# Ledger of designs, part 27: designed miniproteins, single chains, continued (2)

Each design is a single chain, and the fold is of that chain. pLDDT is the mean over its residues in the fold that is shown.

## One batch from the design tools (miniprotein)

Design m4963
Fold by ESMFold2-Fast:
Structure m4963 (fold): chain A 70 residues (1-70)
Amino acid sequence: SELEKELREKILRLIGLKLRKIGLEFELELLKSQPNPDEEKIKEIEKEIEKIEKEIEELEKEIEELEKKL
C-alpha cells in the first residue's frame, strides 16, 4: 500500500529528527556546563532545537492524518 509506505517513510524521518534533537539538547547541556558558556552558540543551538520541534510537530500531524486513512 502506498499509504503504508508513506507512513513508514514519515515515521523514519520523525525518528531521525527526534535523534537530532536529542543530540542538540545534549550539546546544549554540555555548553551550559562550561565555566564561561558561549551564549551566542547556546542561542544558535536553542533556535535549531525550536526549528526541529516545529518540524516534528508538523510531521506528527501528517502521520496522524495518514493513520486515519488506514
Scores: mean pLDDT 88

Design m4964
Fold by ESMFold2-Fast:
Structure m4964 (fold): chain A 67 residues (1-67)
Amino acid sequence: DRELEADLLLALGLGEVLRLGLESREKARRKFEELRKELTRLTGDEELARERVERGWRLVEAQLAAL
């Protein structure tokens, strides 16, 4: 199920982005862009992948700002 794979990839990927963000926002941004491209390839839907990753990134930004 590609949708379930996309959900799992996004959850694990955003967790890794948050972890990298604790060390370097630049590293987090690179991982974020890689995640977006990978989700686009997996889902075949650029707009849906972009929206889901951007929503998750807002949560990561809030977490990093709170630290």
Scores: mean pLDDT 74

Design m4965
Fold by ESMFold2-Fast:
Structure m4965 (fold): chain A 69 residues (1-69)
Amino acid sequence: SMEELRKELEEAIQKAEEAVDAKDFASATKYLQEVGRLAEEARRLGDLELAKFGREGIVSIGDKIAKIF
């Protein structure tokens, strides 16, 4: 369901942020890729707002990764 997809996307973003805070580059990049996959799934299902939310998460987390690593 779209509700499950939103929950998975929110959980992936949270795990990516926790990995960045822990300076775990391998986990941060893994969860960042998962956020990208879920955002693309949302786009394919027509939920453009959820896809945008995921893309914004990617940009934010990516910027943090670039600053820390």
Scores: mean pLDDT 85

Design m4966
Fold by ESMFold2-Fast:
Formats: sequence, C-alpha cells, structure tokens
Structure m4966 (fold): chain A 59 residues (1-59)
Amino acid sequence: SEKELLEIQAEFLEMVAEVSEYLAEKGEKEGALTPEVAEANREAAEEARRRVEELREEI
C-alpha cells in the first residue's frame, strides 16, 4: 500500500541520517574526514531527517 511504501521510505531515510551522522562524528574525530566533508555529512543527515518528518506527516 502507499502507506507501507511511505513508511519504508521514512525508515530508509532515518538510516541514511544515522549513518551520515556516525560517519561525520567518527570520521572527523579519527581524522579520516576533513571538517568540510564532516559538515557536509551532517547537512545531509539534517536534510534526511527533515524529509522523514515530511513523510511521517503524510502517513
């Protein structure tokens, strides 16, 4: 159903946000990512979380 597809999309984007946040934190702390790349990952996570909120409101 459409509701089930929206729920799957929301779950996927939540995972994307969590992974991007994890990579930014761990990568910056360990020096594997530049501050610029870490910040880009944090911005991507914020965008994904915003999209999750939009999808959750449509359910």
Scores: mean pLDDT 84

Design m4967
Fold by ESMFold2-Fast:
Structure m4967 (fold): chain A 98 residues (1-98)
Amino acid sequence: SAELDAVAAGIRAVTDEIAELLKQAGHSELAERVREAGDRLVQAIRDGNVEEALKATKELLAAIDEGLEQVSDPELRRKLVRLGMALSILTTAAILLL
């Protein structure tokens, strides 16, 4: 599906930006967790696997929530909040299109 391909690409772009922000904030381990969960989510979407997509989404959002607790810089925190919101919209769209 062209729509699923677009959503998967959006998830990849947003998770890469979140991971880079976390790395910039000194949280490289959280950045790695976001990348790995994002990769698993994109793969689950490509495979049409709703159960794995839901699991990967849960892991991804948990890592972002932990990042929000740890990031103290107000500008980076604001960017992380906005990207987390965009990711929630994209993950919801992916599940609805699967």
Scores: mean pLDDT 87

Design m4968
Fold by ESMFold2-Fast:
Structure m4968 (fold): chain A 86 residues (1-86)
Amino acid sequence: MEQFLSGVFEGELTPDATLEEWRRFAEEAAGVKITEFSVTGPAVRVSDEAREQLAEFLKKAGEKFEEISVHLAARDGRLLVAATGK
């Protein structure tokens, strides 16, 4: 399961500084256990619109799967999210 999210990037995310915060956000949004969580690339700024789209995507993934692995990557002003499940 994979989706590109649109929106203007605001705020800040870095793999090293915010990985734990994004993992918690993903667990809250999905409502299921996150078995793996990864972010690729340097610093990323994420808009409220992109965060809302990410939360909705993760909620749908959590409805489909009992446990999920999440990968985030920023590309061309968009956030790519991929979720694989069990």
Scores: mean pLDDT 66

Design m4969
Fold by ESMFold2-Fast:
Parts: sequence; structure tokens; C-alpha cells
Structure m4969 (fold): chain A 78 residues (1-78)
Amino acid sequence: MEELIEKAKVLAKVFENWGYEEQAKKIREAIENNDEETVEELAKLYDKMVSRKVNTDEEAQKFHEEVKKEVEEILKKR
């Protein structure tokens, strides 16, 4: 569980750096509330992000939007 929490924290920091403060806050709230299912899904998404190498600005923009939508869907299911 600690490893999954750390991955979710890194994802929240990434979103904060991208300017998505509200989404970052909701990710942190899921961690603080011991929402294990949401934290696990966020950690799995982080693993998928890390495995995907982005080499162009166009790929980076699409990746950014894709990840944002996936996080919003994970948070919505609560």
C-alpha cells in the first residue's frame, strides 16, 4: 500500500505542475481518506504513464489530455 500511495502522490504533483490544482487536491484527498480502491487505480495509471515515452510536442499534448480525462473518470466513480 505505501508504494501505491507514493505513486498517487507523484501523480498529484504532476497535475499540480500542469496547473490542474483541483484534480491534484482531489487525488490527495483520496489518499488522506484511505480510499484504497481510488489510490490503486491512480497508481496503475501512473505506471502506464511512466511506461509511455513521449518524443514530440504533439504526443505530449495528447498524452496530457488523455491522462487528465482518465484521472477525472477515476475520481468521478467515487
Scores: mean pLDDT 74

Design m4970
Fold by ESMFold2-Fast:
Structure m4970 (fold): chain A 100 residues (1-100)
Amino acid sequence: SSERAAEALRAAVELVEELVEEAYRAGELSEETARKIREELERAREAIERGDLEAAAEHIRRALRLVEEAMEAGEVDPTKAAPRVAAAEILVATGENEAA
C-alpha cells in the first residue's frame, strides 16, 4: 500500500533526523556532515510528498551512508548510531515492500 510505504519512509527520515540532531548537539558531528545528511533527508521528504517513493528510499539510503561514514570517521558514536541505522534500513525495506 502506497500510504503504508510513505508512513514507513517518513518514520525512517524522522529516526535519522533525530540521530543527526543528537550527534550535532553533542558536538560529535561536524556542521558540514550534518548539513549533507539533512539535505538528503529534505530531498527524501520532498519525494514522499510528490509520491516518488523510489526516490525517497534512495535519498534515505544516501543519508544512511553518510551516517555510516561519520561513524567510521569517529564523528558519531556507533553505540547510539548503529541500532538506529539498522532500524531505518528496516523501515526503508518495509516502505519498498509496501509500495510493490
Scores: mean pLDDT 86

Design m4971
Fold by ESMFold2-Fast:
Structure m4971 (fold): chain A 82 residues (1-82)
Amino acid sequence: DEELKRLARAGQELVELILQVSDDLLQKVFQDFQNGKPLSDEQIEAIIEELGLDPEEKERLRQLVKDYDELVELRKKEREQR
């Protein structure tokens, strides 16, 4: 499935990007991921500030978050099809 591979790559890229932030922000984001919570706009802004992302990288990060949320929704739907 091409779409699932694209979304999985986006999730991996998002995690790799988040691993570059400070330990404090990393712990908060990781806890929310473990609880199945989507990234808040405040958390996205904090990542942008900590990593010093340029406008192109900011757009990339927001797209990665959207793709990750889509992956979570697809995974939830598959689980409901018992």
Scores: mean pLDDT 74

Design m4972
Fold by ESMFold2-Fast:
Structure m4972 (fold): chain A 57 residues (1-57)
Amino acid sequence: SSAAEKRAEELKEKGIQAIKNGDLQAALDYLRELKRLGDEKAVRELEQLISEYLEKE
């Protein structure tokens, strides 16, 4: 639905901001919410960014 798509985009953006701030716990919490929504694309995008962050740590 339109509302679910908007929520997924908001959660993804918040997850990206959490990664930029070095807040891995917040990023993982947003990822969990995205998985509950079932937005496969947003989940994959945020998972990739978290993986890249962990590789550099």
Scores: mean pLDDT 82

Design m4973
Fold by ESMFold2-Fast:
Structure m4973 (fold): chain A 78 residues (1-78)
Amino acid sequence: EQKEKDEKEALELALKLDELIKKIKELIKKGAPQEEIEKEVEELNKLIDEANNGEVATKAFQLLAESLKLNVPVEELA
């Protein structure tokens, strides 16, 4: 029961982190102003701070790291 809830929360967090990272990458690719990039990075940091559940956060970061390393969607690793 608790494990399934933690896994679901971790996946949801990983998806939100992935979306923000993709947005930041697109802004960099388009040569957006530094101020726009910094604003999105601040949102990313805020989301990480709000996560503040060690196990869920750890699982979310593992999913995100594997997604980035393998170049596959987070959903395929769940």
Scores: mean pLDDT 73

Design m4974
Fold by ESMFold2-Fast:
Structure m4974 (fold): chain A 55 residues (1-55)
Amino acid sequence: IDELKEKLNKKDVREQIEAAIELAKLGTPEAQKVLDEIIKNSKDETIIEVIKAAR
């Protein structure tokens, strides 16, 4: 989970998308909380849509 959080903080959109998909696949409450924080703080609509689709 911490490694996925680190990838999501990078400016690389590809790594952010990959990390978001992996967190969604984990399906744990902790992973869902991280995804919610990203949706709340992200300015990138593409990442938000990917997270919503993966859930």
Scores: mean pLDDT 71

Design m4975
Fold by ESMFold2-Fast:
Structure m4975 (fold): chain A 86 residues (1-86)
Amino acid sequence: MEEEQRRAEAERHLANAREFVALMKKYVDDADKIDPKTALGFVEAAKLGAERSAQRAVELDPSLQPEADRILAETDKAVEEVKKKL
């Protein structure tokens, strides 16, 4: 029961990290509608949220490290995509 609660908390943090990645992708798509430099700022702020949430997930459940690494790789791609629009 305690192990199930910790796993559920870890999965919740991982889900939060995925939500930040989705937000980053939205800012990349919207970069042409605002200012690409402003969009980069939003993408980098969302990246910090994703990194923090992924780190907390792994701290609670180290077996989630591969999923966290995949999420972090997606954040790096989003930053590169918005930089291409500068």
Scores: mean pLDDT 84

Design m4977
Fold by ESMFold2-Fast:
Structure m4977 (fold): chain A 69 residues (1-69)
Amino acid sequence: SKEEELKKAIEQALEDLKKVMEDSSISEEEKEKAFNTFLGELEKLKKEYPELQEYIDKAEKEAKEIYKA
């Protein structure tokens, strides 16, 4: 289903974000850009798929914890 595909895409994007944040060769500016881009895409998805709001809110929380670490 499209819902299942979107959830998998969000999970993959979170893993990709975590790898970016853990990569010491990437600048803090590039890390901030990646984080802000990810949050912007989640906000777009929340508007397009309001039925996924709770899942997207959880993903936003996870992204913020990844960025803070």
Scores: mean pLDDT 84

Design m4978
Fold by ESMFold2-Fast:
Structure m4978 (fold): chain A 65 residues (1-65)
Amino acid sequence: SEEQKEVIREIADKLLEIGDEWDEVLDEVSKLKKEANAAKKAGDEEKYEELEKEIKKILEEFIKK
């Protein structure tokens, strides 16, 4: 059925959109993760905890929307 093919195409397009949004989130998280690791190696526990909280917030906001 053409209607079924259209529905599958719409789902595929939406998944690609979600993939693009996820790639942006991953890039941001990867940058924060590098900063968190650098802070931990430097002994800056406060900055490490702050960055880990920010990463968690970004991920939680993504899955809630």
Scores: mean pLDDT 79

Design m4979
Fold by ESMFold2-Fast:
Structure m4979 (fold): chain A 68 residues (1-68)
Amino acid sequence: MSPEQRREGEELGRRTGRLLVRAERDPSYAPEFLAAAEEVSRFMDESSPELRDHVARSLGRTVNEELA
């Protein structure tokens, strides 16, 4: 994968992870979370397994950081 694709995937994962935690605490963030989840799902559908793994790990790390 390209460095650009990796950075884009990691940022999509981070944004979606933050919005997921925020939406769980405040329902007003649910529309933003759903939009971000749709965008990351579309990105992952077009991504290699390696790039999908990077997105998933970025999302997981961000969720853990926001819950700390």
Scores: mean pLDDT 82

Design m4980
Fold by ESMFold2-Fast:
Formats: sequence, C-alpha cells, structure tokens
Structure m4980 (fold): chain A 56 residues (1-56)
Amino acid sequence: SMAEEMEKLQEEAQRLGVRAAIEGDEEALRHAQEAVRYAQEGNLEKAREALEKAKA
C-alpha cells in the first residue's frame, strides 16, 4: 500500500540521514532529510528521487 511504501521510505531515509551525520556528509544528510519530508507529504516520487541522491 502507499502508506507502507511511505513508512519504508521514511525509515530508510532516516537511517541514511543518521549515517550521513556521523560521517559529516552534509550533502547526503540534506537529501536524506528531503526524502523524509517528501515521504511525510505523500510525495513518493520526490521522496524516492531524494533518497537516491542521498545514496550517491
């Protein structure tokens, strides 16, 4: 379901954000925070795009 996809994206983005903060990767942290925000807004397309940028 869309709600389950949103929850999983949000959790993955939060995990990446924590890792980026520990590593001092400001760019990855910003993208991870964007992914969390888009997922909370229900914008799954933008959330996935931001998540991929956080992984790069």
Scores: mean pLDDT 83

Design m4981
Fold by ESMFold2-Fast:
Structure m4981 (fold): chain A 86 residues (1-86)
Amino acid sequence: MDREEVDEIAQAVADGLKAGMLAYEGNLEEAKRIIDRLLASRYPEVAAEAVRAGLNWALKEAQRLGDEEGIKSAQEALRYLDEKVA
């Protein structure tokens, strides 16, 4: 891979994890915007995996804390991702 490709993949991973954090915080509008932007990028499969990893982390953290709103937000964002990649 060239350097620009590596940088783009690294940014997609970082943004995907950020979408997970935003969903955990209940900021579903911003999480969905990041998901839409990443899936429209050059590396949608890498982006989808990064988003899924971030959202799964958010879901597990919300479950650990008993955060019902965080659980709902993470599940809604995961459902949105699955609808967009199907």
Scores: mean pLDDT 80

Design m4982
Fold by ESMFold2-Fast:
Structure m4982 (fold): chain A 73 residues (1-73)
Amino acid sequence: MEVAEELERLAEEYEARGDRLLAGLLRRAAELVREGRGEEAAAILRGLADHYALQGDEELAERLRRLAERAAA
């Protein structure tokens, strides 16, 4: 699955849960990947990963870090 497509799916999941801010940032990261701006997308995703790690959501944080690595590649 393309990283941009996976980011869009994750955004839909979190929008359905009421997290519109996370959903918006994930969609922005997907747009940046499609524009060839993967390093900027990776920066957003790493920032989100650090935030969710601080909140205790290590599973989401690790998922976001893996998506950031793939976005930067």
Scores: mean pLDDT 86

Design m4983
Fold by ESMFold2-Fast:
Structure m4983 (fold): chain A 67 residues (1-67)
Amino acid sequence: SELEELLKEASKLTGKEIKSPEEAIELLDRKIEELEQAKEQYPFLSPLIDESLERAKKLKEKLKELL
């Protein structure tokens, strides 16, 4: 199912086992915060960090739409 695929993608992106879409959203929120902090510390890496941020934010949005 689409939900199972999104949960697998979230698990790969966060590096953690995810059992529910609510847990996935919480972990993605923490990952987004970590990436935003990294961008502030290393602005010269912004293009690479922005790519990861966009992917995490889109995944979170898709999970919210399925709830």
Scores: mean pLDDT 82

Design m4984
Fold by ESMFold2-Fast:
Structure m4984 (fold): chain A 70 residues (1-70)
Amino acid sequence: SPLFPTPEQILADAEGIKEEALEAIKRGDKVTASNLITALGVLEAAADFAGHEETARRVRELYNEVKKAA
């Protein structure tokens, strides 16, 4: 369903958001970094809601990497 993305789409989106968040952190853009960290949390929740437990776990790993860099 177009309202529920695939695991592959969620992971691709999460990887892109991680890269943008790390660049925002590097340039000191705290507002953009905070918004992108929130977006990773939303993707984790979406994966979990869709029953994609492994995908949700992988998104959480990306979230933790970004938070560690902040």
Scores: mean pLDDT 85

Design m4985
Fold by ESMFold2-Fast:
Order: sequence, then C-alpha cells, then structure tokens
Structure m4985 (fold): chain A 63 residues (1-63)
Amino acid sequence: TDASRSGAAAEAAGRAGDAAAASTGGWQIKLNGSVEEGTRAVEAGQAGDAAAASAAGKRGKDS
C-alpha cells in the first residue's frame, strides 16, 4: 500500500491543525491554563486530524 504517501499527507494536515490549535490556545494555555483555550486547541487539532484521515483514506482507496 502507499502508507508512506498517505502518512506524509496525514502528518502535514495534522501538523497544520496542531499549529492552528497552538496559535489559538497555546499561548493562553501556558499563561492561564484556561479550559476554554484548551477546548479550542483540542477542537482545532481534531479538525486537522479528521482532514488528515480523509486525505489518507482517499489515497488508500486509489492504491
């Protein structure tokens, strides 16, 4: 299978989601540890992971 190609695309999308989460909540989490900031960071990270899974799934089917 093309797991390496799918993995690279999934990793890039996941990192983009994590970067968005860090930009939105990371600074505030480090400052105050707010639950709301933590929730936003988790949601952004999960959105990135979901996008990565969708991209990887499509490539897997094309293999």
Scores: mean pLDDT 56

Design m4986
Fold by ESMFold2-Fast:
Structure m4986 (fold): chain A 92 residues (1-92)
Amino acid sequence: EAEERLAALEKEMEELVKKGEEAAKKYLETGSLEDLLEAYRLYVEGLRVAVELLRLLAELGKATEEDVAAAEAELARAEARRAALEAEIAAA
């Protein structure tokens, strides 16, 4: 059960990393805030998967509560940055 959940989260993370790399490359080529927002959206999704993965690893004794808390804090920070960027684009 835990192994199946772990494999599914690892696969989702791999796909999100690949999409995030493509989005970041596009932003570097265009310099557009919309492309930066897409990269941030993928980063936020990746952090959500990372939090879920770390929680599962903590249940298995392979990660600490501190690792989970650090990932949750980074997720909150990334979501705030995404919201600020969305507001900036909407105001332009």
Scores: mean pLDDT 83

Design m4987
Fold by ESMFold2-Fast:
Structure m4987 (fold): chain A 52 residues (1-52)
Amino acid sequence: TGLEEFQKMVGRRLPEPKARAVVESVQLSLNLEVDGVADQKTLDAFREALKK
């Protein structure tokens, strides 16, 4: 569900390799651990960033 939720938040469905690269890029930009996994921590941080 994490990766699907992340893709829904970005408004686009991507192939898995590209989706992981986008997750890693977002994690790097938000100073999170870069593991390519759209876990709850990553999703919460991304939601907060989108409010700005």
Scores: mean pLDDT 75

Design m4988
Fold by ESMFold2-Fast:
Structure m4988 (fold): chain A 55 residues (1-55)
Amino acid sequence: DAARREELQRRAAELFKQGKTVAEIARELGISQATAGRLLKAAFEAGLIKASDAP
């Protein structure tokens, strides 16, 4: 559902800002690495994370 997808996207963005890898984010959120990568890409496209937010 859209609301849960948005929540996961925000959580993935926060974990990314903390320096977590795609694999670590996937593990923390209980999702596949492919899904985590897609959520991070979506967060980047939406402006929730920037290149300058990477550790």
Scores: mean pLDDT 76

Design m4989
Fold by ESMFold2-Fast:
Structure m4989 (fold): chain A 71 residues (1-71)
Amino acid sequence: RQKKLEQGRREVEKGIEELKELFKEIAEKAKRGDPEFVEEMKEEYMELLKLNEEDAERGVKTVFIVAEAVA
């Protein structure tokens, strides 16, 4: 059981590294002002969360701000 706890810690550390890499990519796309990427994320938010266009746009902007703060 102790071996499983050590495995979990390593998986958490690896997950944190993967999340940092993902956030770097999102921040880079946000900095470049890729309008196609922004539009695709907005459409996904509208469909998955049943948001209107205004709320989806705010959601995408919030994700970019968080990603840039982490990266």
Scores: mean pLDDT 67

Design m4990
Fold by ESMFold2-Fast:
Structure m4990 (fold): chain A 57 residues (1-57)
Amino acid sequence: SAVEEVKRLVEQFIEAVKNKDYKKAGELTSKIMALAPDVPQEVAAEALDKIRKALIS
């Protein structure tokens, strides 16, 4: 499902940021944003919040 795909992409994003692979993190962000219309707004909002927190940590 799109929800499961977004959750996987968010986990991969967090790992990319840990590895300082910001190019991969950017690519993953684009994929997550493309899927956002296909998931509940609460899931999209949570994904964006996790992305923001990972970048400012």
Scores: mean pLDDT 82

Design m4991
Fold by ESMFold2-Fast:
Structure m4991 (fold): chain A 56 residues (1-56)
Amino acid sequence: MTPEVEAENRAAVEEILAAEKDPEVRARIEEALKLPPLEAETTASLLLMEKAIDKL
């Protein structure tokens, strides 16, 4: 993966963390950011998808 795409995806996850008010979701995103970049992006995406499904 290109460094630019990797940085953009990490920045997007950090933006979501800054905007998120639910402390449980914030804690999970913070843990995902500790993983390697590719794995962090995948984990963050899965967490967001799970949250969206729970709201349905």
Scores: mean pLDDT 67

Design m4992
Fold by ESMFold2-Fast:
Structure m4992 (fold): chain A 79 residues (1-79)
Amino acid sequence: MEEAERLLEEAERLIKEAKQALDNGDYVTAIKLLQKAIDLLNEAIRLAKKAGNPELVERAQTLLDEAIKLLKEASKKLS
């Protein structure tokens, strides 16, 4: 499996788990999962750019935007 695609799939799984944690009111777990997803997506973007794959860059950026939005929502619930 392409490394950037593997990181993207892992990040998608973490975002799905974070959404479940948010639904359960477990904002601390959601934040940890989203922070991990953001780290993986930044690495996926770096690798996709190095490989010259603009489609993977755009897919990873879309997921990164979603993860950041969810992280802000979870953080606001703890404030």
Scores: mean pLDDT 86

Design m4993
Fold by ESMFold2-Fast:
Structure m4993 (fold): chain A 69 residues (1-69)
Amino acid sequence: SESWELITKPLELAEKYIKEKKFEKAKEYLEKARKILEEARRSLSEEEIEELEKKIEELEKELEKKEKE
């Protein structure tokens, strides 16, 4: 779906920026993904929402770990 694609693009960018240690950009894209997910909840399946939430949480946790190092 269009909504799923809109969320996955910022998540891919967030993951890239975490690996590059560009933490402020990574935070920006994670925030964008969260906002889009909230707006798109009605057009996504429960399974898609769970998968996206889990991916966002995993990236947020990885970001916090690398930023504290």
Scores: mean pLDDT 81

Design m4994
Fold by ESMFold2-Fast:
Structure m4994 (fold): chain A 78 residues (1-78)
Amino acid sequence: VTEKVQEALKVAKEDEELKELIDKGEESLHAGDVEGAIEYFRKAAELARKKYEETGDERYKKAAEGLETIAESLERQK
């Protein structure tokens, strides 16, 4: 994982709704459910993009980009 992606996860977890989706994604990964993890990280990325459009807060844009990168990386490891 790149430093940019790690920072994006940290920022995303500051938002309670994003944190819940990310925590479910991480739980799915620990359980070996890669498909479930991809789905949760993609949902978190979509929510972060929507929050960026509503607020203009660049932290949500960074979170969305990082979460999308994680989901794509997991998809390649299937």
Scores: mean pLDDT 80

Design m4995
Fold by ESMFold2-Fast:
Structure m4995 (fold): chain A 96 residues (1-96)
Amino acid sequence: DDIDEGVAALLVAVAKLLISKGEYEEAAELLERALALAAPDSRTAALALLNLGKALAGLGKYEEAAEYARRALEIAEALGDEELAEEARRNLEEIK
């Protein structure tokens, strides 16, 4: 668990850097791996879903992006993470 969560968190951090550089496909691949390693409904899973939504929006895959951002919002709200929920909600508003 701890090792998998640590690796998942690292993959999310690297993917965020790739998103900032416009490397959306590579970011999405790392985030899918992070999501597979993260505990279900964890904060790390929510962060992976949120950033996967951002990467997919960068690729023009707005429908998939909205689905992932919505899942991230559900987990963030369940965890009481108001900051993460706000970020997920903002991403949903930016996706058409």
Scores: mean pLDDT 86

Design m4996
Fold by ESMFold2-Fast:
Structure m4996 (fold): chain A 70 residues (1-70)
Amino acid sequence: AKESMLKLLKAIAEAVPELKEDAEALIKAIEEGDLEKAEEYAAKIEKKLAEDPELAEKAKKVLEELLKEL
């Protein structure tokens, strides 16, 4: 059930280098079942996207294309 979410996060980490570190940390936390860490890194990514509109557009485009292929 979480497999599609991890696939989306991996795609974002590869396509958006600025988010790679936080996205990889989030993936690690989800895989290990560390919900506290997962929420922390998800919040960091959300803040980063809110502060950088170009980065947010890039991430949304990757997410939309991947969801369209599912």
Scores: mean pLDDT 76

Design m4997
Fold by ESMFold2-Fast:
Structure m4997 (fold): chain A 68 residues (1-68)
Amino acid sequence: SLEEVEKNLREMVENEIKKLKASEEEKKQLYELADKIIEAYRNGDEEAVRKYLRELLALLHKIAKKRA
């Protein structure tokens, strides 16, 4: 369901923010990407969902590298 997708995605993002000790600017970027994924999912735009998920993962990897 949309509710489960939204809940799981937001929980994952919050856990990553905590684990990576993301800055306020990084948190904003992560939340914006999560919102875009949820919006694309609501619209049934599977290609946009995949695109924004890839961007989210790339940003998480970039943040992790900066924190090492």
Scores: mean pLDDT 86

Design m4998
Fold by ESMFold2-Fast:
Structure m4998 (fold): chain A 60 residues (1-60)
Amino acid sequence: MSMREQYFEELAKAEEAVKAGDTESAIAHYEKAIELARADPRVPQSSIDALEQQLARLKA
């Protein structure tokens, strides 16, 4: 599986966890998505910033 495929898989899992009210699972999947995004130089900083903002909101 490519890093890009893993990134979208983690985002999908995070969104499903948010819909299910599973905040802890959502946080874990967003953290993995951010890690994958940071490792991929093709991902713009604005996308990483948006994910970090979403993660901060879930932790608040």
Scores: mean pLDDT 81

Design m4999
Fold by ESMFold2-Fast:
Structure m4999 (fold): chain A 93 residues (1-93)
Amino acid sequence: AKLGEEGGDAAVAGGGAAAKGAKTLEGMLLGGAGAVAGAVGRHLAKVYGDGKAGGTAAVGGGRAAKEGGALGSEEGERLGEEGLRLGKKGAAA
């Protein structure tokens, strides 16, 4: 559960940074999607205690944040990659 929560938090931060730094609509939408998926993952892990579902959502959020960050935010890309990494560990636990 904790890894899904931490991955979701990283995906939210990464998605927000990616959206803020975006110079294209695509980067903004990917960043926003990453933040939403990260928030869902965090909520599932923290509120429902479902670490596998939370981790899986954090993987999706981290991936979207990383892709959005690659289009305009180095911090968004880095945080998205961390969310993806932590989400994978949470989903596998």
Scores: mean pLDDT 76

Design m5000
Fold by ESMFold2-Fast:
Structure m5000 (fold): chain A 63 residues (1-63)
Amino acid sequence: KKEELLEEFRKLAREALTKLKSSELSQEQIDEAVDAMVEEAKELSEEELEARIEALKKVLEEL
């Protein structure tokens, strides 16, 4: 379901930004960036959202 994919995407995006940007961005800035990414993701198809989730998982594998 798209709602479940959006929740997964939010979780992965927050984790990635926290690991990559915690020294550069405040928690508020990270939360704002994650919110913006989720709003953009709401406009994607379910297939496109799954592709973005897989891309985030690959980023997290490098961290």
Scores: mean pLDDT 78

